# Designs tried in a protein design run: designed miniproteins, single chains, continued (3). Part 1

Scores and structures below are computed, not measured.

Each design is a single chain, and the fold is of that chain. pLDDT is the mean over its residues in the fold that is shown.

## One batch from the design tools (miniprotein)

Design m8001
Fold by ESMFold2-Fast:
Structure m8001 (fold): chain A 68 residues (1-68)
Amino acid sequence: LDEIIALAEEALEADEAEMRRLAERIIGKVGELYGEKSAAALREAFARASPAELRGLVALVAQEMRKA
């Protein structure tokens, strides 16, 4: 959980290319904690997102992990 929050915070401070790289690491950690179906859904959402939309999705992931 803390690793996902840290990756999301790092991604929000990163440029577009680094944010995409960190997003893949977030997907991997989600798969470890919540299972392959959750990871696949997040991967699809990230793949379809523009850079601005991806930044918003990463911020939402950080927010939800902090609430859990």
Scores: mean pLDDT 78

Design m8002
Fold by ESMFold2-Fast:
Structure m8002 (fold): chain A 62 residues (1-62)
Amino acid sequence: SSKIDAMVAEAKAAAVDGLVPTSTAVAILRKAGFTPSPAFEAQESVTPEQIRDTAEALARQA
């Protein structure tokens, strides 16, 4: 999805040493219309690929 690709590009731009703060990742997901799980939000940091996987999983459930 072009929307998910745009989210991952934003996450990669925000990443430091391949990691994004979970608060930033949650903001990216919510801006794109996704609601992350409590398990996702419990992490301190995530990779851009974890954001992709989460967005794709949520898109399949919608």
Scores: mean pLDDT 84

Design m8003
Fold by ESMFold2-Fast:
Structure m8003 (fold): chain A 69 residues (1-69)
Amino acid sequence: PVESPIERIMKALHLTQRDLAELAGVSQATISRLLRLEREAGRLVHVGEETDRKIAAALYQLAENPPAP
């Protein structure tokens, strides 16, 4: 199985799909679908411009203020 780049970040920060969805302001179903599509395609996948932007913003905030290990 291929590990999603986003899922790898989530593991490093001990985040669940729900946590990332909340931070990005998208539904948990959207995150779950994204991770599944990335694993099936074996690469990074675009699910939508707005969703991609929200996830990027959440990851940027996490880089500035990482959660406790």
Scores: mean pLDDT 71

Design m8004
Fold by ESMFold2-Fast:
Structure m8004 (fold): chain A 65 residues (1-65)
Amino acid sequence: SMAEAEKLAEELEKHGKVVAEGMAKALGQSGAKATVEVVDEKTLKVTLQVGDLVIEIYRDVDELV
């Protein structure tokens, strides 16, 4: 459901922030961001930004729950 996708997006954004911050520290970068967009009730878009690096990952909600 959309509500399940939204809850999962919040958890992924929380974990993504920790990952991005860890990567920034390991690479000596001064910036880290993580955002998760609910594209639809089955698809999440995770964006990690570490300095000048941008990583975009699409995740299937059904694979995560």
Scores: mean pLDDT 80

Design m8005
Fold by ESMFold2-Fast:
Structure m8005 (fold): chain A 68 residues (1-68)
Amino acid sequence: MDPVVREAMIHDLMTHYGLSREEAEEIVEFAERHRDLPVEEIAELLVKEFGLPRRVALGLARAAKEYA
């Protein structure tokens, strides 16, 4: 993923969802690692693994595929 986009996502997760930097980095890296999967499948994995709201998970999944 583009480093500027990646850092912006990490910062958004920390600022708006109260996650630590370590948690936010793990979530973003998980999405990047699974970017070969369909958007909906990545989003479902993010919901199951990290408890993200589905709307947030879908946004992150789309970004991980677009900015790969």
Scores: mean pLDDT 80

Design m8006
Fold by ESMFold2-Fast:
Structure m8006 (fold): chain A 99 residues (1-99)
Amino acid sequence: EEEELARKGEELEELARKHGVMEDVQKAFLIASRAIRDALLAGKSPQEATQIGLDAFLKAMEPTLKKLPPEVAERIRELGTFLVEGASRHWSQQAQAAA
C-alpha cells in the first residue's frame, strides 16, 4: 500500500517537475488534505471526506491542468486522484483505530 502510494507519488512528482507545475500540485495537495481534515472534524463520513478532498484537489488544479497538454493533464488528474484517495483512506483508518 505505502509502496504503491510512493511509486505513484514519484511518477506525479516527475511529471509535475517536467512540466513546471510542481508547486501547484503541492499546493493542491495541501488544500485537499485540509479539506479532508476539516470534513472529518465536522463529523462527515470517511467516504464524504474523501469526496470533499477530491473536489478540492481538482478545483485547485483546474487552472494548471488547462495550461498542460491534454494527455499530461489527464495523467496528473489520475495520479492526483489516486494519491488523495489513498491518503484519505489511510487517514480515516488511523482515526478509527485511535477511537
Scores: mean pLDDT 81

Design m8007
Fold by ESMFold2-Fast:
Structure m8007 (fold): chain A 88 residues (1-88)
Amino acid sequence: KSALEDLANSPLRGQWTVEEIEALEKMTEEELASLEDKTDPLSNKPLKAETTVREPVDGHVFHKEDLLDMLEAAGTEEQIEAFEKKFG
């Protein structure tokens, strides 16, 4: 998938650890409304509060389902399990 190539070259690629997945925070509606760009950089889809998460290191925001798709395609079993424990 083209998303895998983008992930391999993105600043987010080096941040796919179990600890960083567990550190993902759900965006509030107020926080989402304050964003200058409301588009998911991983999928280029509009952001919605119910599915949007923020990583704490660089402050990137994206849909949690797009992260799961990337982990299922290229991640470890531990990373997928950490995601499911936090969001599933």
Scores: mean pLDDT 66

Design m8008
Fold by ESMFold2-Fast:
Structure m8008 (fold): chain A 86 residues (1-86)
Amino acid sequence: SRADLIARLRALRDQLAAARTRADVIAISQQAVDLVMAESDDFEVQVEAGVLMLEIAVSEVVDASFEELKAAALRHIERIIELLEA
């Protein structure tokens, strides 16, 4: 259900907030994107998940800092949750 999707995304957000490595940020963000793409038909939510995937891909090319990548991933996951709650 939508409520179950929101609850799982909130758990991933909390894991992301506690993340201390780039690898953990990437792994948690991938889980959030995979979850959204599998379980949501909402176009705006799917677009936000796509943007999060692009942020991860670009961060590897441009040597983005851990802090920048984590902050970006948190913003996108929060936006996905907000869109699902609307």
Scores: mean pLDDT 85

Design m8009
Fold by ESMFold2-Fast:
Structure m8009 (fold): chain A 69 residues (1-69)
Amino acid sequence: SAAARRALAEEVAAILRSLGLPATAAVAEHDLARAPSAEEFARGIRAVLEAQGLPELGERLAARALEAL
């Protein structure tokens, strides 16, 4: 659902803000909201968190997105 996608995008953005990356959080939230499929949404989560050195967290959130969307 659109609500589930928004909640997950906001959760990813909140994680990035907690790391002191507000600009990265804003870009990630914008890009995730524009993802055309659940698979591309999950890929976006994985990519942004892997870029921050958090690949395990990225995989966990991507898996949750694929199960929830």
Scores: mean pLDDT 83

Design m8010
Fold by ESMFold2-Fast:
Structure m8010 (fold): chain A 137 residues (1-137)
Amino acid sequence: KEKLLKTLAEVFKAVGVDLSIEEMKKLYDEVENGEKYEVPEDWTEEAKLVYNILKKYQEKHKIPPYDFALLMAYMAGYLVTKDLDVAEKSALRALILLNMGLITPEELQVYAAALIGSILSGETTPLSEKARKLLGL
């Protein structure tokens, strides 16, 4: 699990969020010891953990759902490709989908978390593949 937290902190930093490993560990502890967000049971443990950590960060920093969904799409694109230009195109695709009303911010957060969790676990799920296609990755 330490490798997951370090990788997630590095992704935050790469997309312009200066998040220390200590803050990431604090978010993890709050998720483990607090109430978790409701997610489907068929998700990987890594996808569930990623979703809960990201939602906790969003709550603590009072980030609007729309803005945070875009940030999560950007993070997913970077994690999949290690290319900020491709990640930016993924975020732009997400922006278009949100502005056209084809997806809600909450739905986009779910898809992005599933994809991030898939990459961090090395396990592919139907939801993570759908998310990859949705984001053009």
Scores: mean pLDDT 80

Design m8011
Fold by ESMFold2-Fast:
Structure m8011 (fold): chain A 86 residues (1-86)
Amino acid sequence: MSPALRTEAEVSALYVGAAVARLLGDAKKVLEYVKKALEIVKENKEELGERAEEAAKLLEEAIKLAEKGDIEGALEKLGEAINVIA
Protein backbone atom coordinates (compact mmCIF):
# COMPACT_ATOMS: atom_id res chain seq x y z
CA MET A 1 0.00 0.00 0.00
CA SER A 2 1.38 3.46 -0.91
CA PRO A 3 1.88 5.97 1.96
CA ALA A 4 -0.87 8.22 0.51
CA LEU A 5 -3.37 5.35 0.20
CA ARG A 6 -2.50 4.19 3.73
CA THR A 7 -3.07 7.75 5.04
CA GLU A 8 -6.50 7.82 3.33
CA ALA A 9 -7.40 4.44 4.87
CA GLU A 10 -6.29 5.51 8.38
CA VAL A 11 -8.20 8.82 8.27
CA SER A 12 -11.28 7.03 6.84
CA ALA A 13 -11.19 4.60 9.79
CA LEU A 14 -11.10 7.59 12.17
CA TYR A 15 -14.13 9.05 10.35
CA VAL A 16 -16.08 5.83 11.01
CA GLY A 17 -15.08 6.05 14.70
CA ALA A 18 -16.17 9.70 14.84
CA ALA A 19 -19.52 8.85 13.18
CA VAL A 20 -20.18 6.17 15.83
CA ALA A 21 -19.18 8.59 18.62
CA ARG A 22 -21.59 11.18 17.16
CA LEU A 23 -24.48 8.66 17.27
CA LEU A 24 -23.61 8.10 20.96
CA GLY A 25 -23.45 11.85 21.66
CA ASP A 26 -19.77 11.61 22.70
CA ALA A 27 -18.40 15.02 21.71
CA LYS A 28 -15.07 14.36 23.50
CA LYS A 29 -14.50 11.18 21.49
CA VAL A 30 -15.34 12.95 18.19
CA LEU A 31 -12.75 15.62 19.09
CA GLU A 32 -10.15 12.90 19.82
CA TYR A 33 -10.73 11.27 16.40
CA VAL A 34 -10.51 14.61 14.55
CA LYS A 35 -7.27 15.50 16.37
CA LYS A 36 -5.81 12.08 15.47
CA ALA A 37 -6.79 12.60 11.81
CA LEU A 38 -4.97 15.98 11.78
CA GLU A 39 -1.88 14.32 13.32
CA ILE A 40 -1.86 11.62 10.61
CA VAL A 41 -2.27 14.20 7.80
CA LYS A 42 0.60 16.33 9.19
CA GLU A 43 2.86 13.26 9.59
CA ASN A 44 2.23 12.36 5.91
CA LYS A 45 2.65 15.89 4.49
CA GLU A 46 5.50 14.84 2.14
CA GLU A 47 3.36 12.15 0.44
CA LEU A 48 0.16 14.27 0.29
CA GLY A 49 1.82 17.50 -0.87
CA GLU A 50 -0.69 20.32 -1.47
CA ARG A 51 -3.55 18.05 -0.34
CA ALA A 52 -2.02 17.92 3.15
CA GLU A 53 -2.33 21.71 3.59
CA GLU A 54 -5.98 21.79 2.42
CA ALA A 55 -6.94 18.73 4.53
CA ALA A 56 -5.19 20.19 7.60
CA LYS A 57 -7.19 23.44 7.28
CA LEU A 58 -10.46 21.46 7.13
CA LEU A 59 -9.43 19.34 10.12
CA GLU A 60 -8.47 22.46 12.14
CA GLU A 61 -11.97 23.82 11.41
CA ALA A 62 -13.43 20.46 12.50
CA ILE A 63 -11.51 20.70 15.81
CA LYS A 64 -12.91 24.21 16.45
CA LEU A 65 -16.45 23.02 15.70
CA ALA A 66 -16.10 19.96 17.96
CA GLU A 67 -14.70 22.15 20.79
CA LYS A 68 -17.86 24.32 20.48
CA GLY A 69 -20.06 21.19 20.61
CA ASP A 70 -20.98 21.31 16.90
CA ILE A 71 -20.41 17.60 16.36
CA GLU A 72 -22.37 17.48 13.08
CA GLY A 73 -20.27 20.32 11.62
CA ALA A 74 -17.05 18.69 12.85
CA LEU A 75 -17.96 15.38 11.16
CA GLU A 76 -18.85 17.20 7.91
CA LYS A 77 -15.43 18.92 7.84
CA LEU A 78 -13.67 15.61 8.61
CA GLY A 79 -15.51 14.06 5.62
CA GLU A 80 -14.43 16.97 3.39
CA ALA A 81 -10.79 16.41 4.48
CA ILE A 82 -11.03 12.72 3.48
CA ASN A 83 -12.33 13.74 0.02
CA VAL A 84 -9.32 16.06 -0.38
CA ILE A 85 -6.77 13.28 0.39
CA ALA A 86 -8.61 10.55 -1.61
Scores: mean pLDDT 82

Design m8012
Fold by ESMFold2-Fast:
Structure m8012 (fold): chain A 82 residues (1-82)
Amino acid sequence: SGAELKKKMEIRVEITKKYFQIDQEEVKKIETTEEQLLKAIEKIDDEYIKEEIKTLIEHGMSKTVIKRYLLAAGISEEEITS
């Protein structure tokens, strides 16, 4: 429906804004395994954001990009590294 499309676009805009506010060099310093990143994705409350990030991993996006999106989605550094 048009309402669902609008909601998805609004979520994407919000996450994109937060993504570009996060310092990429600071994100590169966060040491993680692929298993930790997959566990961190499951902590995302919004199912649409969770599926978008899973799609980025399937498309081979770098760990730095994935970590930056996790932070933009509200997952803390501690939650990413746990």
Scores: mean pLDDT 81

Design m8013
Fold by ESMFold2-Fast:
Structure m8013 (fold): chain A 67 residues (1-67)
Amino acid sequence: AMTPEEEVEEFFEGVRAGLEILEKYPPEQRDKAIEEAKKLIKERNSPAFEAGVAVALVLGYGPDAKL
């Protein structure tokens, strides 16, 4: 099982990845941002990482950007 420290690190990596996606895609390309996020989440296979990405995307693009 993942340790609490590893979960925190994975979450922060998810937030960073989400912020990177926000910088790459303007709001008009939100659907492309969500597609890229889903690919990263699938490859990473980490619930904590997914949570971090989701938080960043919702804060940047709004509730409709939920994964």
Scores: mean pLDDT 81

Design m8014
Fold by ESMFold2-Fast:
Parts: sequence; C-alpha cells; structure tokens
Structure m8014 (fold): chain A 66 residues (1-66)
Amino acid sequence: SELEEELKKLLEERKKLLEEVRRFVAEHAARPDTPENRAEFEARLREMQERLEELGKKIKELLEKL
C-alpha cells in the first residue's frame, strides 16, 4: 500500500519531468543560437537527464520490494 503510493508518486514526478524536458527543448529551438544559450541548454538538459536517472533507480528499487 505505502510502497504502491510511493511508486505512483515517483511515476507522476517522472511524467512531469518529461513534460518539462519537452517544453525546455521546444523553448531552446526558438532561442538564438549563441555559445551562451547552447552552454545553458546543455547544462540544463544534463541536470534533467540526471534527475530522470535518479527517479528510474528509485522506481526500480521500489519494484524489487513489491
């Protein structure tokens, strides 16, 4: 029960983060292609990728306990 609620919460967080990534990528496509904008984009995208990996690990650990 508690593990199922935690899993549902993590899956929802992952869904929201994926939506944020899609929006961020779309926003970047509309911005001027400058070295500063490119560096900012790459840094933010890397941060989001690391957060997705962390969520994936937590989801996997919870599934092992179910």
Scores: mean pLDDT 83

Design m8015
Fold by ESMFold2-Fast:
Structure m8015 (fold): chain A 61 residues (1-61)
Amino acid sequence: MEIKVEIEGTKVTVTAKIGDKTLVTELEFDNVEEAQKGADKLVELAKELAKLYERLKKLLG
């Protein structure tokens, strides 16, 4: 699973790719500083989600 986070001004785009499926979500923040903080949090969550996905796959068989 691959997750990409991109920042464009106040807009943060999260792209998650799982096999042949792609999910794109756009988040708009009040200012550029909040967008940067949001992007940092999303990168952290992406790493946690990737670890959770691997664990879930092993637990569920």
Scores: mean pLDDT 77

Design m8016
Fold by ESMFold2-Fast:
Structure m8016 (fold): chain A 76 residues (1-76)
Amino acid sequence: MIEELKELYKKIKESEEFAKEAEAKVREFAANPDEARAREAAVLLGAVLLYKADKEGREKEAWEFIERELEELERL
């Protein structure tokens, strides 16, 4: 999960179009929740949250939060 999220976040930072698509996809997942795509949704949401946090200068705090949440999810 964390490695997939890092790759997605890198793509979001490299392309404004990809960032917009990622945000739209997060909204789509929120409107139509699908258990089979829960992992994909979690990774995508994490990457978008990091992107927004980086714009606000809170990237480090967001990384600490996301890493903790993903570790807990993988242990359950």
Scores: mean pLDDT 75

Design m8017
Fold by ESMFold2-Fast:
Structure m8017 (fold): chain A 82 residues (1-82)
Amino acid sequence: KEKLLETLDGLINHLRALAEKYAASDPEFAAKLRAYADELEKIKADLQAGKISVKEAQKRARKIAEEAMRELDALAERQLAE
């Protein structure tokens, strides 16, 4: 439970840092990263409030991480194309 909260904080901070890095060059991608960070903050808040289980929080966080990874793959493909 504590380890999950630390993992969520780390991922949120990482996504926000990436969004800031790409804000000038790819504002649409930066906006998507901020949206994922916001969703993770909501998962963290719901977990801390006891509104969702640790299992449900892990499931939702994993889905967001998978979506963020797909967006990073798409960015890499766009940067390699022309």
Scores: mean pLDDT 79

Design m8018
Fold by ESMFold2-Fast:
Structure m8018 (fold): chain A 100 residues (1-100)
Amino acid sequence: MVELEVDESAPAEDQIKLLTLALLSYLEAKDYEKALAYAEKLRDVVMREMEALGVPEERKEEILRIFDEIIEAIRKKDVEKALELLNEMGRKLREEREAV
């Protein structure tokens, strides 16, 4: 598996894309320790994007709750649930981008 370096000075959308690809690669390889680390990095970048977009606090909390569920699914090695939750998070984040 290739280690992906994410340029933290890049736009948040590009960072989210690269971190999501890294997370998916580690989940497929069953490297749950690295998958967890990349999920946490993805959460931080998504938070930064939501703050930049002026997302309401209630919607930020909803998206963060989904991230907490993703992290728990990875800890339980439930890849199917983690992928389902990643898709849900991506859909909600897209809705926030469309609202600005």
Scores: mean pLDDT 77

Design m8019
Fold by ESMFold2-Fast:
Structure m8019 (fold): chain A 94 residues (1-94)
Amino acid sequence: MEEEKRIEEVRAALRALRDGTEAFLADPSAPPEMKERVRAEYERGRALTVEEVIALIDAGSIPAPLLAGFVQRLEDEGKEEELRRIARAIVEKS
């Protein structure tokens, strides 16, 4: 019961992270050098497999823009089960 609620809270947080990253990249007042670095991590995340992302979560550190890009790719592909799997991995690591 509590685990399912935590997974849904993490899924919502992952979507919020993606939304915030995209808002930063769209902000004309953000420094260009920072936007370039954030965009590079975001695009890198879009190319990762679920297994690669789980390995980064298990390592205890994953860049937020990279995770945001990965979340966007899963949503573009309609892979709700894979997004839930990533949320579960984050809950288990916590």
Scores: mean pLDDT 82

Design m8020
Fold by ESMFold2-Fast:
Structure m8020 (fold): chain A 87 residues (1-87)
Amino acid sequence: MPVLSDEELLARFEALAEDPAVTVDDVDAALVEMVHHFYATLSEEEAAALAKKLGELAKEMEERIKAGVPIQEAARELRRRVAELLA
């Protein structure tokens, strides 16, 4: 099975960060899709490790939004963190 490309993953979050109508549900849907793709294309161990890291990043985004950060800004930070994770 092909591995997820960095460009595919980052482009999804980039689109969310640039969408003035972005919602928390939109970001959550993108994260769920990414986790499903990891489990479909990677070993169980690799998928679990990446899913755990994504869960930590999602939690950080939720806390930023609760602190008053706009959803777009939180999504942009999440995109940056996902890029670091995939490097």
Scores: mean pLDDT 73

Design m8021
Fold by ESMFold2-Fast:
Structure m8021 (fold): chain A 94 residues (1-94)
Amino acid sequence: SNEQLIAGLETLKASLERVMATGSDEEIRRATELALQLLEHEATHLPEDVRAVVQPIIDATRAALAAETDPRARAQIVLDMLDRIIEALRALPA
């Protein structure tokens, strides 16, 4: 359900924020990569109408990350993506 997906995304966001606060640059880089890979995988299994909203946000995030090498800036880009996806899912009528 969209509610379950939102809860999962909020949990993922909190986990990434914690790694940013306490982790090394390598741990931040790995957590950021894992979060994005998990979302890309999850997106392939979403209903078409939900995927149509989520996929462009993921694609825009990949494009932004291609220009950024700093681990903390990359993590912030992914956190901003999570917020945009959560907002988009909350706006869906289903």
Scores: mean pLDDT 87

Design m8022
Fold by ESMFold2-Fast:
Structure m8022 (fold): chain A 83 residues (1-83)
Amino acid sequence: MFTLEEIAERAAEALGADSYEVIEPNRIKITKGDLEVVLEFDLKTGFVNLVDVRENGKPASPETVAEVAAKVRELSDELRKEV
């Protein structure tokens, strides 16, 4: 079983984050410049769900969402292999 800190640090690294913040027991907010990404995870399975993507405080473009979603998918697949 993963710790919240292990998943949060790996997610921040995978997205090239400037910082991350634990906003709920199973959710983190990742910041990279003007980009904010909210992720939810299951500590037992390593499953990562993309909750929200914002750029400059507004919903991100479809292109930015697709890029972030692809990285989140790769992270989720990696973590699920380690459980």
Scores: mean pLDDT 78

Design m8023
Fold by ESMFold2-Fast:
Structure m8023 (fold): chain A 97 residues (1-97)
Amino acid sequence: MKKVIVLIFGVPPEKAEEAAKLLKEALREKMGFEDIKVTVAAPDSPLAGTIIIEVEVPEEVDAKELARRIGELAKRTLVEKLGIPEEDIVVVPGVEE
């Protein structure tokens, strides 16, 4: 198993908890992931509104491609379900280290 990480910035802090809940639900329903971890930065922190998505997958899965697909679904979910402007959402598909 390997871990795929996707970072999402630009979600208003007051919507971050609801956004994380919606993202976890969408990823389970649309991509079939059962082992999904979605966390949010504390609302009173400098990183408020940052959402971290972590998924464990088999090692033969293309982590880079999967991270892109997760990011695309996340951005779409935030726009469609919470009305967050697409321009305000920054998705970083995977950690570059």
Scores: mean pLDDT 76

Design m8024
Fold by ESMFold2-Fast:
Structure m8024 (fold): chain A 99 residues (1-99)
Amino acid sequence: SAAARREQAERLGVPLTPLELRAMGLDSIPEELRERLKEEIKEVLEWLEKNENKEEVIERIDENISSVSPLIAEEGEIVKEWLEGKMSIEEAAERIVEI
């Protein structure tokens, strides 16, 4: 299941770290770790914006969202809304950490 989740996250191009922690049976992320993960997620999102085509990322999410797990689909929707300018990178990182 972990390998399948990595493949699905890579296919959407979204951060995997919060999903890996949830897969370990953590219902919530400790507050101390939350801020670190939020910054890590922001770095990944900034990398996507600089190195990937925005429209191609959105299209990839739309094409694959129905074939991935609900948690990865939720992360994909957040990334898509951020890329469409519907939320800040800060808000996107906060929502992804809470998945």
Scores: mean pLDDT 71

Design m8025
Fold by ESMFold2-Fast:
Structure m8025 (fold): chain A 81 residues (1-81)
Amino acid sequence: MDLLLQAARAHGLAVAAQALLEGADPEAIRETLLAATASDPRFRQVAEQAVDEAVAAYEAGRAQELLDRSQAEVDALAQQL
């Protein structure tokens, strides 16, 4: 599996979950993440999925769990890069 795509997903989930907990609008979060990845369809798809997953977690009251889990995954992947 592509470690770079996996790192992008974990980072996107952490950023989106943190922003939602801070009261950011889901569409503004989507625009910010997509602006960084718009030239690569694979990274764009991962960013869109990360925002959708973070919004679903926030609606379920699980955004903090998602943030903690995603940040741990980012930290673990950084040790493998």
Scores: mean pLDDT 80

Design m8026
Fold by ESMFold2-Fast:
Structure m8026 (fold): chain A 76 residues (1-76)
Amino acid sequence: SMEKLSFEEAKKKALEELEKMKEEVSRLPLTPDQLELALISLEVQKQEVENAKTKEEVLKILEAARRWFERLKEEA
């Protein structure tokens, strides 16, 4: 569980998970415009994780990203 990780470990795992989401987005049946916006959204979220000051901030960003990605998959 990420809650048991250190701040640095949580940050690393969050970035790895966002990178995996970026790869998976390219396999969804999205329009070119939807794909571009989704990739931009993931890059913004990666930057937010990089700039996070606490483990709680990292976990909140990742939780929001996971919810967004699940909705994207359901709507595609």
Scores: mean pLDDT 85

Design m8027
Fold by ESMFold2-Fast:
Structure m8027 (fold): chain A 70 residues (1-70)
Amino acid sequence: SMVDDIDAALKQHGASRSRFDADALNALIEAAGGDASKLQLLVGLLVEAAASKAQITAADVEQIAAATQP
């Protein structure tokens, strides 16, 4: 499932689900579009971009997702 894929990606990058708002998790699922490789890329970029933040928001996901499109 996408939820399991998110948890695996977060663990690989040393992050936890608690850093993401529910809206951010939903935005991440939508941005990945069922692509596990894209999900891994987005999680890695988000964790790096938001390293100093307590919570990652849907706006953070939208900004990173836009930056990964040609």
Scores: mean pLDDT 77

Design m8028
Fold by ESMFold2-Fast:
Structure m8028 (fold): chain A 65 residues (1-65)
Amino acid sequence: SELLERAEQEALKVQRDATERGNEESAKMKTEADGKGALIDYNTEGNREATRLRREAKDALAAAA
């Protein structure tokens, strides 16, 4: 369905943007450990948002059926 396809595209974009931001923030950190932590935090939030977008699209499709 178009709704699920668009949600998947947006979810992938959110995950990609989160990784990019995590890498940028990681590069600003003075220690490698802090940098790795920043990357993990951004990727975790990106994955949560991507999961939410996918679930909302599935719920909307179910409601329309």
Scores: mean pLDDT 82

Design m8029
Fold by ESMFold2-Fast:
Structure m8029 (fold): chain A 90 residues (1-90)
Amino acid sequence: SKEAEVIKEINKILIDFEEGKISLEEAKEKIEELLSSINMEEMAEEIIEVLEKMEKSTPRERAQLHTAMILRLIGEVEQRRLEEERAARE
């Protein structure tokens, strides 16, 4: 799905950010654009706050925040999919 592709791209952006290949500002811009492409722009503020915490965190804390962010995004996408399936059955 498009949502799965977006989550995969966000995961790659987080890896690049953690490795210092892209700046915090570039990571924010790319993630906001990706979230908007799947109508999840409402999550942008939450995700940006996590990115800012990652910049000030140890490598171990960054890995934990990265994992938590991806799981949060997957959960939100799965919830929306289940709601769409329920609507289609009614």
Scores: mean pLDDT 82

Design m8030
Fold by ESMFold2-Fast:
Structure m8030 (fold): chain A 80 residues (1-80)
Amino acid sequence: SDEEIREKLIEKLSKELKLSKEDAEKLIDILMEYLEVKSVSELLEKAESKITPEKLVKDLHLPEESAKKIVEILKELQKE
């Protein structure tokens, strides 16, 4: 379900970026708003074609290393 995918994404983002669960949830909401999607499943689908680390740095002002980790996490979850 979308809710299960969201929980997995929260866990991976929290661990890899050393964020609290609350901050990981906020980051997911920011990414969903950025891609104009209404579900985490749609976020993963659009991430393949529309998210690069360079775009996350430019548009969301994320550190380069964090942006790179976010892209890899989204890519990993999409393969499941």
Scores: mean pLDDT 83

Design m8031
Fold by ESMFold2-Fast:
Order: structure tokens, then C-alpha cells, then sequence
Structure m8031 (fold): chain A 111 residues (1-111)
């Protein structure tokens, strides 16, 4: 089980991220932030017991998030960043997770 502090920080950071990057593309930013937070919490918990399944779910989430933001992320680019993203979630390091995610999506936007 992840800490309540991690869940709340993840929710706040996700809401900020979606507000800054998706407000013109996402109708209900607060609802989307809640849904994505719950998925990331599940992935973080799973990363401690089944890393491969956590990677699978995170890869799917990244593709869906990118699509909602109007981006196409190559699989090779996702694979490059995926281990560090999973590790950040396992470590409950919300700041690191969003730093890496922003770098990944930024790289996709210029490709």
C-alpha cells in the first residue's frame, strides 16, 4: 500500500500537469487527474511485487495520456524512459516521476 501523502501529492501534481498541458484538450481536468492518480497508485503498488506488469500498465497509461495531449510517442522513446518512471513510482518520488514524464513528452513533441 502506498502512503496517503504520496497519493495526495501525486493527485496535486497530476492536476497541475494536466492544467498546464491539457486544459484545451481535456474537458474535465479534475476528473482526469483523479482517474490517472488512481491508475498511477495501482502501478506504484504493483511495481513492488510485479515490475513487468507495472511496466505494461505504465506504458499503456503513457500512450493514453500522450494521445489525450495530442502527442504520438514512439515505443522506443517510452522504453527508454520507462525503467526510471517505474523506479520513481516505486520510491514514491512524485517530483522525479513528473520531471521524467515531462522530459519524455517534451522529446516526443520535438520528434
Amino acid sequence: MVSEEFREKLRERMLLFLTQNGKDKIEDVEREAEELTERLVEIAELARVDEEKAKELLRELIRELAARLGLTVPDELIEQYLPDLVQALRDEDVERFFTILTALLGAAAVS
Scores: mean pLDDT 82

Design m8032
Fold by ESMFold2-Fast:
Structure m8032 (fold): chain A 80 residues (1-80)
Amino acid sequence: SAKDLVFEALDRVLELLRRHGDEEGARLVEETRESIRDSSPEEMVEAFLGTYAELAGRASPELAAELSAVLDEFLRQLEA
């Protein structure tokens, strides 16, 4: 389901941020995860994309590339 895909993507992003030592990014992902608990699938997808855009915009090129890979996989699975 779209809900499962969003939580899987958020968990993968959270792992990447923690691996790179981005504590502020990790906090933002955790806040997003909590905020969407009672949201519709569409709202969850929008929230994930918004959080991703914020993280990618301030990320190092290395982290941005790894975040992009998570987004690409998420979008591929969402279209399936």
Scores: mean pLDDT 85

Design m8033
Fold by ESMFold2-Fast:
Structure m8033 (fold): chain A 72 residues (1-72)
Amino acid sequence: SLEEGRRALKAFEEDFEKLVEWAKKQKDKTPAIKALERGLKELEKLEEAYPELKEEIEKLKEKIKKELEELK
């Protein structure tokens, strides 16, 4: 259902925020970079499953891409 998609997206946003804060504290950013890259692939799958959420998912993908560039 669309509600399941919205809950999944919210959980994704929360996990992303926690991961970025954790990454900023680490000397080795590689584990966080790899986790964010996997997250982008999972968001692509979520967008395919819930096209109604495309705009919201694309906004989150852009935030993740920005953080990836800053962590690299």
Scores: mean pLDDT 84

Design m8034
Fold by ESMFold2-Fast:
Structure m8034 (fold): chain A 60 residues (1-60)
Amino acid sequence: SPEEEEARKKAMEELNKKVDQILEDNKGKKSRDELLDLIGQEGQKIAEELRRTLEKIRAE
C-alpha cells in the first residue's frame, strides 16, 4: 500500500541519516567493529519501529 511504501521510505531515510551521523561523529575515534556495533544497534531500533508501523497499517 502507499502507506507501507511511505513508512519504508522514511525508515531508510532515517537509517541513512543515522549512519552518516555515526560515521561523522566517530571518524578516527572508534574501531571499525565499534562503528558496526553502533550502526547495527540503530538499524535494529529503526527496523523494530518500522515493523510496528507496518503492523498498525495492516491491522486497519
Scores: mean pLDDT 81

Design m8035
Fold by ESMFold2-Fast:
Structure m8035 (fold): chain A 62 residues (1-62)
Amino acid sequence: ELERLLERARQVGETLAKAGHDEETIESAARAIKQHLLDQGYSEEEAERVAEAVLEGYREAK
């Protein structure tokens, strides 16, 4: 379910921010997650929203 993936993605971003990872590392992780979702058959729109949720969680926790 997309909503659950978005919530998990935000939590991943928050956790990585609290662990002291830099934004460049998180951007790389978000791109990898997007590609993985595309490979799993998610739409480009859905995959991009999940990747953005990771970045949002990271930036809000900073």
Scores: mean pLDDT 81

